# Designed miniproteins, single chains, continued (2): the designs that were tried, part 60

Each design is a single chain, and the fold is of that chain. pLDDT is the mean over its residues in the fold that is shown.

## One batch from the design tools (miniprotein)

Design m6057
Fold by ESMFold2-Fast:
Structure m6057 (fold): chain A 113 residues (1-113)
Amino acid sequence: MSPEKKKEEETENTRKVLRALADSLIEYLRQLAAQRPEIRPQLDALIQVIEDLVRLSEKADSELLTEMRLKVEEAYQQLLEADKQSTEQAIQQIQQLIADLQKFLSELQQRIE
């Protein structure tokens, strides 16, 4: 196998891991929206941002995919903490998380293009 082909396969494997992690987070968000309908609009918005991140990952190299994976893992932890809060505080924390992820997406788009 050529070095280029091996690097391509390693990149694709990292992308698959990121997609699996994102799918798990999206499923958790959908279940949370069913349990807490008062914050469903914020959770639906967060799902859209994560789906946009996954689409952008198709163009990302291994370094960017690693950064994306870490960001999704961080987002998952922040969401678990937000879920422990009152509705008002959960909304504020999730809105901040959405803003942070949208900023990250914009920065990634600049680095990929």
Scores: mean pLDDT 83

Design m6058
Fold by ESMFold2-Fast:
Structure m6058 (fold): chain A 88 residues (1-88)
Amino acid sequence: TQHDQDQRIQQQAQRIADRYARELERITGRRHTVTVDIFYDNQGNPYIQVTITGDDGTQRTMTFPNVQQMQRTMQTIIDRARIRRDRD
């Protein structure tokens, strides 16, 4: 059912978020909390909202239409963060 699909999407997105938070901590030396919620747009389409909170209280919110796009975007951010660390 729709509810079961939404739960699976949330579980997949949360696993990606947990990995992302772990990698950010390893790269930056700062803890980040990543929260995942599933919402619906005005047309009833589900989307993934990700909120990243740093130990300094800084928050960043991103939205994704699916888990695949979330994974690609977060991996790109991690890869760029590693490059910046290694360059600086």
Scores: mean pLDDT 80

Design m6059
Fold by ESMFold2-Fast:
Order: sequence, then structure tokens, then C-alpha cells
Structure m6059 (fold): chain A 81 residues (1-81)
Amino acid sequence: MIEELRKEAEKYQNEAEKLKKEIDSLQTRYDGEVAGAEAQSPEKAEEVRKRLQTEIDSAKKEYEDAVNKAQELKERIEKLE
């Protein structure tokens, strides 16, 4: 039982690390694509910002959920030990 909880906590921790790298990649793309779009028009730049910000926000939400799940499992493990 406790070993299964530890493995599940590790799974969520690894998922959070993966999502953190994905967020960093999306931030890099945001900076590059926004700069390119601003050369065309403010309207185009706003479209790109909204699109990429939506993707970043989604990834951040998944990251937060994974971190929260890992934390809850760690607290449960501590209570059982």
C-alpha cells in the first residue's frame, strides 16, 4: 500500500517536471512568434499572444494539478509512516 503511494507520487512528480519543460519551450516559442507577428501588425501579434498564452495556461494548469496530487500523496504517506 505505502509503496504504491510512493510510486504514484513519483509519477506525478515526473509528470510535473515534464510539464515544466513543456512550459519553458512554449515561453520560448511565445517570445519568437510574437516578435515575428509584431513586424506584421498589432492585431496579428495579439492573435499569436492569445493562442500561445492559452497553451501556456493549459500546461500550467496541468503542472499545478500534478504538483498538488504529488503533495497530497506525500502527506498521506507521512501520515501512514
Scores: mean pLDDT 82

Design m6060
Fold by ESMFold2-Fast:
Structure m6060 (fold): chain A 98 residues (1-98)
Amino acid sequence: MEEELKEEAEFYRRMADKLDQAATLVREGKGDEALAILDEVIAEMEKRDPALAKTLQNLRDYVRKLLAEGKYDEAAEVLRDAANIFRAQAEYLERKLK
């Protein structure tokens, strides 16, 4: 349904915004707050797409490892890349509605 595609697009856009916020927090040295936001994204995704949620759990573990190694810029880049993928998915769904 058109309403379902619109709701899904809004969901992916919201998740992208949360991941961008997490990337910003990493750059501000707030890695724990960034990981908490990533856990929120994973919890929301588990309700819709458990397979994608598993992929995001692997991403979280990788980001945590980068933070432990002091690779803050690389961790922020990984989160921004994930945000861009979700934003692209939202834009794809929005284009199908037009």
Scores: mean pLDDT 85

Design m6061
Fold by ESMFold2-Fast:
Structure m6061 (fold): chain A 71 residues (1-71)
Amino acid sequence: SRDDLIAYLKQKFNELLEWSKSLSRSKQRELEDGFGVLVEEAAGLWDQGVPVEDIKAEFDKKLEELKKKIE
């Protein structure tokens, strides 16, 4: 459901904030901005009727790529 996806994205954001605490403020902002783009992409997939499990899998993959790029 949409609520399940929203709850998942909120959990992932909180986990990202915790993970990024040791990074510079500049890198933290870059991660937050990148996360926002991934949330918009996930919303677009949900609007297209993509199953929530597939959206979560794609989101997780892209989030790990974002973390590797910035770290």
Scores: mean pLDDT 86

Design m6062
Fold by ESMFold2-Fast:
Structure m6062 (fold): chain A 72 residues (1-72)
Amino acid sequence: SEREAAEEEIRRALKKAIELVNQGKSVGDAIRLVNSEAGRVASRFPEMRDYVLELAKKAIEEVKKKAKELAS
């Protein structure tokens, strides 16, 4: 389904963003990656756009949480 496909693509974007943070890249670079991928996914699945944006917001919060844990 489009919903499952959108969820999988945002999940992959989150994994890549967390890998960037783990490799010492900035949290800003990781957030930009999530936003870029979310824009691409929303363009591919326009009926899921609002849902994709909510998934991206949650992914960004996970990236911020991981960055804070690593800064401790």
Scores: mean pLDDT 86

Design m6063
Fold by ESMFold2-Fast:
Structure m6063 (fold): chain A 74 residues (1-74)
Amino acid sequence: MMSLEEIIEKLKEIAETESEEEAKKKMSELMRQYLEKYGDTPVVRKIEDAVVYYLTSGDIERFKELLDKILEEA
């Protein structure tokens, strides 16, 4: 089952390799799976906020920085 590190790496990969449409779909599915496993925790909320930021801005560099910060703080 996905660890925090695994979900963060997958989110980065999706942002770098997929179109915005596919990224939204794949990121939403990953977040759903992670939320089902770990529940609505502060860490999950921070990841959700980072995903929303990426989907509204398209800023891959900032998105990766936000994910790295979440991983460091966990």
Scores: mean pLDDT 79

Design m6064
Fold by ESMFold2-Fast:
Structure m6064 (fold): chain A 69 residues (1-69)
Amino acid sequence: MKEFTGARPPGWTPEQLRQMALANTPGGELLSLEVTPERTVITIRDRATNSILTVTATPERVTVRQEPA
């Protein structure tokens, strides 16, 4: 398992987070998208690396976690 956490850029919407996650995962499959006022969770299957990516965004933080599929 690998995990990266960084500050959330101001003004990022759930749609922009989804688009950026998919743009950085060529051939990735969107498995789920959960949106609440305080949290966005995007799960993508990355077949190129045989892994699952989970992107969790709060108002101040974005965390990307990569796990073997």
Scores: mean pLDDT 74

Design m6065
Fold by ESMFold2-Fast:
Structure m6065 (fold): chain A 100 residues (1-100)
Amino acid sequence: SLKEIYKEEIETLIIRAEVMKETAKRLGLDDVAKKFEEILKEARRLYNEFDSLSVEEAKQKILELNKKLGEAWKELFSKMTLDEQREFLKRLNEALEKRK
């Protein structure tokens, strides 16, 4: 169902943001790591509130968080070498595959 898909999208966003935050910390990019931490706080709040939201409200909040995540991810990626980007993507994929 759409409700199940959207909840899974929030879970996926949380996993992505956690991996991105840890990567930013490891690279010493504290300002970027803080942006991911703020996105994580918003995403976790959305996850906790999810069952009380309409499908349309959930969709709009997910789109907004994905936009913020994409902008922060683009900033992180621009500060990484090609090899660091490849390692990051491998780690991200491994983290996403382990979710249940």
Scores: mean pLDDT 86

Design m6066
Fold by ESMFold2-Fast:
Structure m6066 (fold): chain A 80 residues (1-80)
Amino acid sequence: SMALLEVTVSAEDAETAREIVEEVEAEIPPVSRKFELLPDGTALFQLLYASVEAAERAARRIEERLREAGVEATVRVHPL
């Protein structure tokens, strides 16, 4: 079954997070992607994956890379 991966960071970290997310997308390609700057000053990345396993692998990789970069983030996988 498909899964949605969501990554939320503060807007000030959006560019660093975008670079990391794009690198992980190159390694683990999603079916679709969406980026939004929200009115509350957060940046939201949504990656739709064909499987929960792929989404979880991407989530783990993104979380590792953001932690290494010192970026506070919420990373969540929603099975569909």
Scores: mean pLDDT 88

Design m6067
Fold by ESMFold2-Fast:
Structure m6067 (fold): chain A 94 residues (1-94)
Amino acid sequence: SKIEELEKLKEELEEIREKLEKGEISPQQAIDKTKEILKKAKELLKDDPKASQNLDAMIDMLDSMGSAMSKEEVLEFIEGVIEFLEKQIEKLKK
């Protein structure tokens, strides 16, 4: 289901965040993996124009500013994406 696929993407983001916190991956690797997840989430939420627009803005932010972001800024960004996906999952369960 769409909910199960979004929950898997959220779990994958939580793993990326933990690996970045531990220094197991670079900030750039975390950005690249997060962009892939955002693109998948956009496809899953294509029927919600507001959600799709927000996901596009997140992808554009990483494309334009990602290489200049610190580890701490990337961690905060991923946390924001996790919160966004959690809210979308809750919305779909209603």
Scores: mean pLDDT 88

Design m6068
Fold by ESMFold2-Fast:
Structure m6068 (fold): chain A 98 residues (1-98)
Amino acid sequence: LSEEEIIEVRWALSQDPHSPFRVLALPKGDPLLEPLLAYLEKQGYKYVTKEVGDKVYVVAGPASVSDKELEEKLEEFIKHREIMKASPSLMEAQKIMK
């Protein structure tokens, strides 16, 4: 598989098909971060990134969304992940919903 194909697979696995926003959390120093950002640019996505703890959070959306909407979704995603870490029962419930 090419690097771009590996990125597409990892990216797709983090998607909510009912949301216009695409979210991914990678460990700090993951070699796929830079190729992922390059892939998003090629596809015409707007994206924002933020480091929190041991993770780099990425939120992308279509070019039609505002930077403010991306920042708001990034904050929501980070808060959701931190709540799940603080509440193991919620993480278990999310696994069951697969």
Scores: mean pLDDT 66

Design m6069
Fold by ESMFold2-Fast:
Structure m6069 (fold): chain A 75 residues (1-75)
Amino acid sequence: MLFDDISVLSDEGMKELIEKVRKEGDYAAGTVAIFSAGTRGDKKTLLETYDALSRSKKSTPEQKKEAEERKKKIE
């Protein structure tokens, strides 16, 4: 599988990616977290990642809107 390494990320690794999104608006880190959580069926991590993207001061308005809409669909 193409994302074997991503799918086996620890909770600590996922938290680090989400923290980068929150503090730095790192959309690439957010994308990795979304892919990993999606492949794992980890709804909680998906919600947390979209929340971080929607609240990051460095996210674009489009990224924030998309994150909020996806969060609503998962909730």
Scores: mean pLDDT 71

Design m6070
Fold by ESMFold2-Fast:
Structure m6070 (fold): chain A 79 residues (1-79)
Amino acid sequence: LRMTVEIESEDQAVRDATLERIRELGKETGDLVSVKVEGLRITVEFEAKNISEAVGLAIRVAALAFESGASVVRVKIEE
């Protein structure tokens, strides 16, 4: 499964803080496929074996984003 999380920040400082935390999570888990930055939006893709793993990763990413002051705009899970 591929899970995509889209995160929006109000300014570059919040975006950069969120991006750094996401990169650290990617190093920790090894499941990070890609990170794309477009202005104040971060799009993160993870590879997951099943829906439970994908949902768990999405919750972790959402928690990190909210702690940094960013907002989760979309979560998408694809087969």
Scores: mean pLDDT 81

Design m6071
Fold by ESMFold2-Fast:
Structure m6071 (fold): chain A 62 residues (1-62)
Amino acid sequence: SDSVIRKVAEILGISPETLRRRLEAAARLGEVGIGAAVHELSEVIDDPELLAEVERLLREMA
């Protein structure tokens, strides 16, 4: 999971710690938060496999 967070954080231009906090906040909102986070990331990430890994990570955090 750390490798996924690091890779996505590099694409977004933020720290891995900032991204982890945002993903944890989204996971706490359940399916609505997970769906919103994946949708927002899909606007800047063109990699469907990476987006699927992020969704799995969010579900593990929930």
Scores: mean pLDDT 84

Design m6072
Fold by ESMFold2-Fast:
Structure m6072 (fold): chain A 94 residues (1-94)
Amino acid sequence: MSLEELLEQLIATLEELRAQATNPAVQALLDGIIAGLRALRDARASEEELLAFLEGQVARLDAAIRAHADDPAARALLSSARGMLQLVAEELRR
């Protein structure tokens, strides 16, 4: 898979998770991640720039998961997003 195809699939998956989100804070967080990924795609960013962004967003999602400890639906969506970003980051580290 090309970097462009990988990035498009990641964006599409996050958009599906965003559509399932009902918590406005979770919606805003996912919207921000999607916008950042689209900006990197449009700029044809390097694998290094994409990896740095993904690692930063994983850390941000970890904080959000802790902040939503009492919201199982929000935690499930955030954990799914985190897992997808981590898998892509691990692929780029190869």
Scores: mean pLDDT 86

Design m6073
Fold by ESMFold2-Fast:
Structure m6073 (fold): chain A 70 residues (1-70)
Amino acid sequence: LDRVRDVAVEALRDDDIKESFALMVIGISRSNNMPLPETVELVKEFLRLSIDDEEVLARAIAELDRVAAS
């Protein structure tokens, strides 16, 4: 899940990488046989534990919410 955090942070700097972030979350969902909404919640929890900067964390969670909505 550390790789998901790194991709999320990079996606916040480069819009072209947002697509890779979405595909990575979907890939985690499929590889764990877990529904996408549950996978998104798991990744959100990991990000809350791993990202110390509140602004970066808020932006990363917003990106996850966008992926869950699509």
Scores: mean pLDDT 69

Design m6074
Fold by ESMFold2-Fast:
Parts: sequence; C-alpha cells; structure tokens
Structure m6074 (fold): chain A 115 residues (1-115)
Amino acid sequence: SLDEQLFEAYKRRTLRIIKELLENNIDIEKAKEIREKLKNAKTLQEAEDIYLEAVELYKKAYPEKVQKLKDKIKELLDKLKVKPEEQQKILEDFEKSDFETQGLLVAALEFELKL
C-alpha cells in the first residue's frame, strides 16, 4: 500500500540521518534515542514524527548546509521570476523538508531553468 511505502521511506531516511550523525560523532546519544524510537514505530504517523525529529537534529548539526540550500533555492526562484508571495510559501515548505527532498527540488528547478 501507499502507507506501507511511505512508512518504509520515513524509516530509511531517518536511518540515513542517524548514520551520518553517528559516523561524524554528532549528538550521539540523541541519535541513538531516535534509532530506538524508530525500532518501536508501528504506524505511519509515528514514523513521520520520528523522521521530523531526526531532520531537526540534523539541521541543527549542519546549519551551513541549511543556509547553502536556502540561498540556492532563493536564487533559482528569482531566476524563474516566481512572485514574492509564492516564493514565501515555497520557502516555508522547503524549510520543513529533509535535505534529500531539498536537493531534489533544487535539481528540478535548475533543470527548469535549462528548458
């Protein structure tokens, strides 16, 4: 089902975040806590909540990556002549997204500029 696919996607993305934090010795205890919560997750909502907690921990660990992606998305939206009101909505949704989703959106907008 779609819910099963989304559940597994949230788990995979969360585990990738945890792996990077642990390999770089960043917030080890919180990363381990999130990993244990994930093992006990049984619903799509639980997996999403745990994933969002991992995303917030990761953004706090890598503020430079957050800023670089924000600067890039703003540059692309300006080049595409997106109206300020629509830019604000896109940026709010972008800030709630994980780095993988943010990277995919940046790539999609860069592709649009080449058309």
Scores: mean pLDDT 84

Design m6075
Fold by ESMFold2-Fast:
Order: C-alpha cells, then sequence, then structure tokens
Structure m6075 (fold): chain A 81 residues (1-81)
C-alpha cells in the first residue's frame, strides 16, 4: 500500500496502478482502496489522480479494478473533465 502511494507521489502512474491491482488480486481490497484515496489527497499529477479515482470508483462499486478497466475509466475521467 505504502509503495503505491510513493509511486503516485513520483508521478509513476502505470507502476502505481500495477501495485494497486496486485493488492486487489491478493485480496487486500481495503488496502488498495485506502492507498488510492491517499494518492488522490497527495498527488497533483492529473493522470495519476485519474488512475487513483478510477480505482476508487471501481472498488466502491464492487467491481474488480483490472489494468484494462482502470485505464479505460481513467482515460474517460481525463478527457471528460
Amino acid sequence: AEEAVELGKQGRGKEMLEKLVELVKKGEREAALEAARQILETSTDPGVRAVAQAVVELLEKGEEPTLEKVERLATRIVVEQ
């Protein structure tokens, strides 16, 4: 969880997403959700924020945040905002 937040602070959105997806695959959904929320509070990078927001939205809806689903939703968030 802490590693994903640190990657987000560094603007490393793809690596951050890979870590968040890995947490969910391991059954650590609450840790992934908390990390994504912390990234939204600490990151100023629009792409990193869009990825974190997409992860939060998918997890809150009870959906599995796969790399494909997050990338599609994050792209929509950036383009539509």
Scores: mean pLDDT 78

Design m6076
Fold by ESMFold2-Fast:
Structure m6076 (fold): chain A 88 residues (1-88)
Amino acid sequence: ADEKLLEALRLLQSMPAEKQAAFLAAVAEATAPLEERAERIDAGEASEEEKRELEREVLRKWAEAAKAQGPLGAEAGELFLEALRLRE
């Protein structure tokens, strides 16, 4: 599972700096509504299931952000979705 995440990140790092910046901005915007749930996890107030749900939601948001960045981003997005499926 983590191997697919690392492969996705390597593909994103191989993109032009402009596309990398656009991906990071899109991720920040897409995950902002999830900050409250992340704070609960950091405070140790979340169940293991709540942690897994947040991880799955974050991976979905990363996949969408990556797919918007062109062909290499689309490939990275599919790897994020594959990592999500392997974490069923």
Scores: mean pLDDT 78

Design m6077
Fold by ESMFold2-Fast:
Structure m6077 (fold): chain A 92 residues (1-92)
Amino acid sequence: AEVERALAHLTPEEREAVRWIADKLRELGAPEGISNIVIGRLRKEGYEPTEEEMKEIDEIARRKVAENPPTSLDQELALADEVLKELEKRRE
């Protein structure tokens, strides 16, 4: 399946976050799951986010989920990408 192929490149933490989001979207779990995906991606690239950056990631994820709740795995991953882009923009 396409979903299984997409998940193959994720870290264990990212895969768990994606599954957790799928199970708990209706329970407002999506922001935490997306934050975990972002943090996992940064760690995969060899970067450990600071406590302040992790708080910013959570803030951005909560806002983006509130504006556009994800309805698919692709949208969850796309929101994680948007969080990363906004975090990078704030660094400029």
Scores: mean pLDDT 73

Design m6078
Fold by ESMFold2-Fast:
Structure m6078 (fold): chain A 112 residues (1-112)
Amino acid sequence: EFKKKLDEIIKEFAEKVRKALVEMGVPQEEADRIAELIAETVRQIVIDAYNDPNITDDELEFRIIFAVESAVLAFADRLGLTPEQKADLLKKTREIAREFALKVIELFKEHK
């Protein structure tokens, strides 16, 4: 049950990140690859957090948002984004990451 719900939440997260990248002009194949890499990164953070008896909601949210922002920043120069596009993408992906984190926190309350 936990794994199935986590897979559903991560799939939704990846799709939202992919759409944000495509809307910024990133080619579909590259957007797919980047979204999948970010999704696997946050999946690992969630699994590590699930196995940490001392993790707080604030720490989990911070780790997820930080990982997403770090990945987006790392790809921004490679993607040839303008400063304005980079700022807009960071804003959009931060909101997507926050929504994802809140869903994970709720999932932990049900299963942890």
Scores: mean pLDDT 85

Design m6079
Fold by ESMFold2-Fast:
Structure m6079 (fold): chain A 91 residues (1-91)
Amino acid sequence: SELLISTKLSAIGVSSDLSQQLLQTFSLEEASQIADLLLDVSTSYAVSSEELNNILNTFLQSPSPSVDSLKALLNSKESSFKENLKSLLLA
């Protein structure tokens, strides 16, 4: 449901404006998959709310946003996420 997707996104610090844009851009099935991808990267790498909002905003502004294009975007950032997590664990 839209409420469940919005609740998941809010729990990881995604803004209501970006959550609404996501739900307007994608089907409920696709929006659910996108929310789960963001939740997974947030929990795996302790990604900040600011960085998640920047990622989602960049993704939504891309010419042809899709679940696969988000997977590619997140994969391209994985090394950065791992380095940031290591820095947090060593601080």
Scores: mean pLDDT 84

Design m6080
Fold by ESMFold2-Fast:
Structure m6080 (fold): chain A 70 residues (1-70)
Amino acid sequence: MSLEEVIARLEAAARELADSDPEKAQILAEKAATFRAVASALPKLSEDEKQEATEALIAEGAALLRELGV
């Protein structure tokens, strides 16, 4: 799963939950925004640093989606 796919899933989950569970929606939206900001900085890193950062963000995003049941 790519970093862009994880960010897109977080953003989609936030939109889906906005009316039914605004607390979870807010958490997902803030995390997606943070990941977007970090992703925009990745091209400035070395290839090894980009890979490590990308893998860490994918793991964190996937864990959050699993934990929130979305």
Scores: mean pLDDT 81

Design m6081
Fold by ESMFold2-Fast:
Structure m6081 (fold): chain A 66 residues (1-66)
Amino acid sequence: MDKVAALSVAANLYIALGDFEGAIGVAEKIRELGFKEEADSIYNRVAEAAEQAGKTELAKRARELA
């Protein structure tokens, strides 16, 4: 399993647990590895989940990072 695949799994688990800050941290690591498209996908997922959870400031930050 490559590094990016492992990080994507971790990000999805953080989102499922409601740990949006953890998911953002994982997306930043994916971006640092040069995989902007994958990182952007995670930021968008975090934004949607955070909005549904009423965390509007976090959702806005995630959208700005994508």
Scores: mean pLDDT 82

Design m6082
Fold by ESMFold2-Fast:
Structure m6082 (fold): chain A 84 residues (1-84)
Amino acid sequence: SKTFEEIEAEYKENPDDPVLQFELAVVYLLKGDLENAKYWAEKALKIDPSKLRRADLLSAAQVAKNLGFPELAEYFEELAKKVP
């Protein structure tokens, strides 16, 4: 698993990469920062949703549930329905 510092360094090199933007969303989710998690997930989807994996969104939803954030989990589950 990548650290936040590694993801941030990769993002600075490739700021329009939706995979890196989604990885930032997951890291913010793990830190309990729901607003930034949602912001980065939505930004990634606006660039190219086809590069996001349904399995990764469902994994993020499960992490959100385990952390006690059911509304954020539902948000990721709904996004998973819109990606391949």
Scores: mean pLDDT 75

Design m6083
Fold by ESMFold2-Fast:
Structure m6083 (fold): chain A 81 residues (1-81)
Amino acid sequence: MTPLEQRFLALIVRAAEAGMSKENLDLLGEIGRLASTLPEEKQEEVLKRVEELIDAYEAGELSEEEFKERLEEIKEEAEEL
């Protein structure tokens, strides 16, 4: 497992501990798999965006619905790279 894969797994664990739905956890896993196919610079961009979303969700700044919408945006952008 690469350092980036380990960091992404840590983010998924944080989301699960915060009570995030299985649907959103599955979507995080899909984004992690997509990110692993990207150049290192793009992997770091995706990881940073996901971390910022999890931080906002933990702070109560995002609903689960808003979190899902933002994750789907990240997934679409990653698929276009």
Scores: mean pLDDT 80

Design m6084
Fold by ESMFold2-Fast:
Structure m6084 (fold): chain A 89 residues (1-89)
Amino acid sequence: EKEQEIANETLKARIGEKISDEEYLELFRQKAKELGLDDETIDALIEAVRDFLANKRVLTDEQVELVAKIDPLLAGLSLIRRAVEELGK
């Protein structure tokens, strides 16, 4: 409970560029472990989120569902980026 509140505040700070991508990914991994995801799923999500933060790709629907359980703000940003990409077509 208390740890999740702190993690959530830090994840919100990342969207405001107050922490590094590396620090954010470490917090994301910790929250994913608390959610009970297996290590293989966590590693795949970390790579997808890293690529998303580097503007290399958007998240898939399955990745968005999992990310929304860990960081709903990041999931929302991914959906916005997808919508902007579709408008550019």
Scores: mean pLDDT 72

Design m6085
Fold by ESMFold2-Fast:
Formats: sequence, C-alpha cells, structure tokens
Structure m6085 (fold): chain A 63 residues (1-63)
Amino acid sequence: SMSQRMQQRRQRQRQIDQRTQRYMDVDGLDPDTARRVAVGTVMRSQGMSSDDIRRYMGMSDPP
C-alpha cells in the first residue's frame, strides 16, 4: 500500500542519513559526497541498479 511504501522510504532515508553522518565524521567526506556514498551503500545492499540509486536521490522519476 501507499502507507507501507512511505514507511519504507522513511526508514531508508534514516539509514542513508545515519550513514552519511558516519562518513562525514569518520572519513571526513563533504556532505554531498558522503550522501552519495551512503545512498550507494544502502542501495547496493538491496541489489539496486545505478538507475534505482538515481531515483532514490530524486535525480529522476521512473515513468
């Protein structure tokens, strides 16, 4: 359902935000780079493609 999809997106966003902060704190990455790496890490763990990663970053919608 739509509500379940929203909950999953919120949980995924929290994971991305948490990993982004760790990359900034531990590796000294700038916020944009840290976020890109965090998204890649989370999406790769789910078996996502580069296109799926771009969609999660809001770079393009999947029509």
Scores: mean pLDDT 71

Design m6086
Fold by ESMFold2-Fast:
Structure m6086 (fold): chain A 84 residues (1-84)
Amino acid sequence: SLAEKFEKDAEIDRKSAEEVREERDRVAKEYDEKIAALSSDPEKKEQAQQEKDRKVAQLDAAANINEVGADFNRELAERKRKEE
């Protein structure tokens, strides 16, 4: 049914959001380790922090897009179930 299709699409979007959040956490950890290694250079630390902040923000935005997609498909599934 259309409801089952939208439920499946919502689950795919949720899984995608979770995978992107896991990538975000890995990237954040890698940059934290890089920043810690640069203890003697404040300018390089600031540059690495800015790169971390930008990449983390991009991944957070991507996860949010997938989460919004999951919510939208969930609402469509509920609407179609009421029509059946």
Scores: mean pLDDT 86

Design m6087
Fold by ESMFold2-Fast:
Structure m6087 (fold): chain A 77 residues (1-77)
Amino acid sequence: MTSTEVAKEIFEKLKPKYPFLKGIEVVAGAEDDDSFVLRITVEKGTPPEQKTEIALEAVEIAKSLGRTVSGFVFTEE
């Protein structure tokens, strides 16, 4: 499973729980390792606690798919 496919699976699993979640994608240049960095796009004004919760759930989903998330970049739109 590619890092891009894992990011898509994480988005599909989290979107129903977090309606303010706009997208999840792999940060360019981090795809070739067993670990990768995720860019998480949320609605402007999303509380920091919700960003942390999304990050923690993304780690667990990736881990269940045999992959490691090594970091996060949050973007607000």
Scores: mean pLDDT 79

Design m6088
Fold by ESMFold2-Fast:
Structure m6088 (fold): chain A 100 residues (1-100)
Amino acid sequence: DAAAKAARAAQFRANATKSTMDLANAAEETYGGRAEAAVERGDLALAAQHYELAARWLQASSDTLAAMGDEASAKEMRKRAEEFREKAEEVRRLAEERAA
């Protein structure tokens, strides 16, 4: 029946959403942390690469969540991806300015 089918779909989406978010959060912590450590060491080029990797993982997760119909989680992941892209661009710009 429609109710049983909907319940199974909801459970599948809940499990898939959790796995997608857990993976995105782990990637953000790993690459974001590595980027911050690189900034502290003055390795701005490496920091930009790690921020870009964090942004790409968050963007891919946002796209996956949107495809699963979780627009709220997709929107939050997209915002965080944008933040990390901006950090990558700023750090890359600072590296270029320091090289000049």
Scores: mean pLDDT 85

Design m6089
Fold by ESMFold2-Fast:
Structure m6089 (fold): chain A 61 residues (1-61)
Amino acid sequence: DAAFAAKQAEEAARAQRVQAILQRLLEGEMSQEQASRELGWPRSHVSRLLEVEREKREEEE
C-alpha cells in the first residue's frame, strides 16, 4: 500500500528529526529558541517536550 508506506515513512522521518533535536537540547548543543524555529513549534511547547524527555530518561536509568 503506497499511501500507507508514504505516511509511515514521513511520520518516522519527522519523529526521528524531533528526537534528534530534543537530544541536542538535552546535551546543551542547541538552544530552545533554535529548536523552536527548527521544529516550527512555540518555545513553550519545546520546553514541555524537553521536560517530558528528561523525566522519561531519568525513569529509564
Scores: mean pLDDT 75

Design m6090
Fold by ESMFold2-Fast:
Structure m6090 (fold): chain A 85 residues (1-85)
Amino acid sequence: MDEARAEIVKLLEEFRKEALEVARKNGQDVDAVEQHLDRAIEAAKAGDFDTAVRHLLAAGDLLPKEMQPRVIGLVLRIVGLREEA
């Protein structure tokens, strides 16, 4: 199941880059978004996908409305990959 974990980590790392750029442009709390996404990535690396999803949703709450479909899509992808695991 290292392949599913690696895919989830990759998706979270790619989203982190996008989310921090969006937060920076919209004057949102970049540090808080980064902290939640870093914890989501660490949880995913440990195989704790429930914790990863919770931190991803917490980061999403700090992001603008336009980012919510991206957050939801990523949560659904993580849940799907976890169920295949």
Scores: mean pLDDT 81

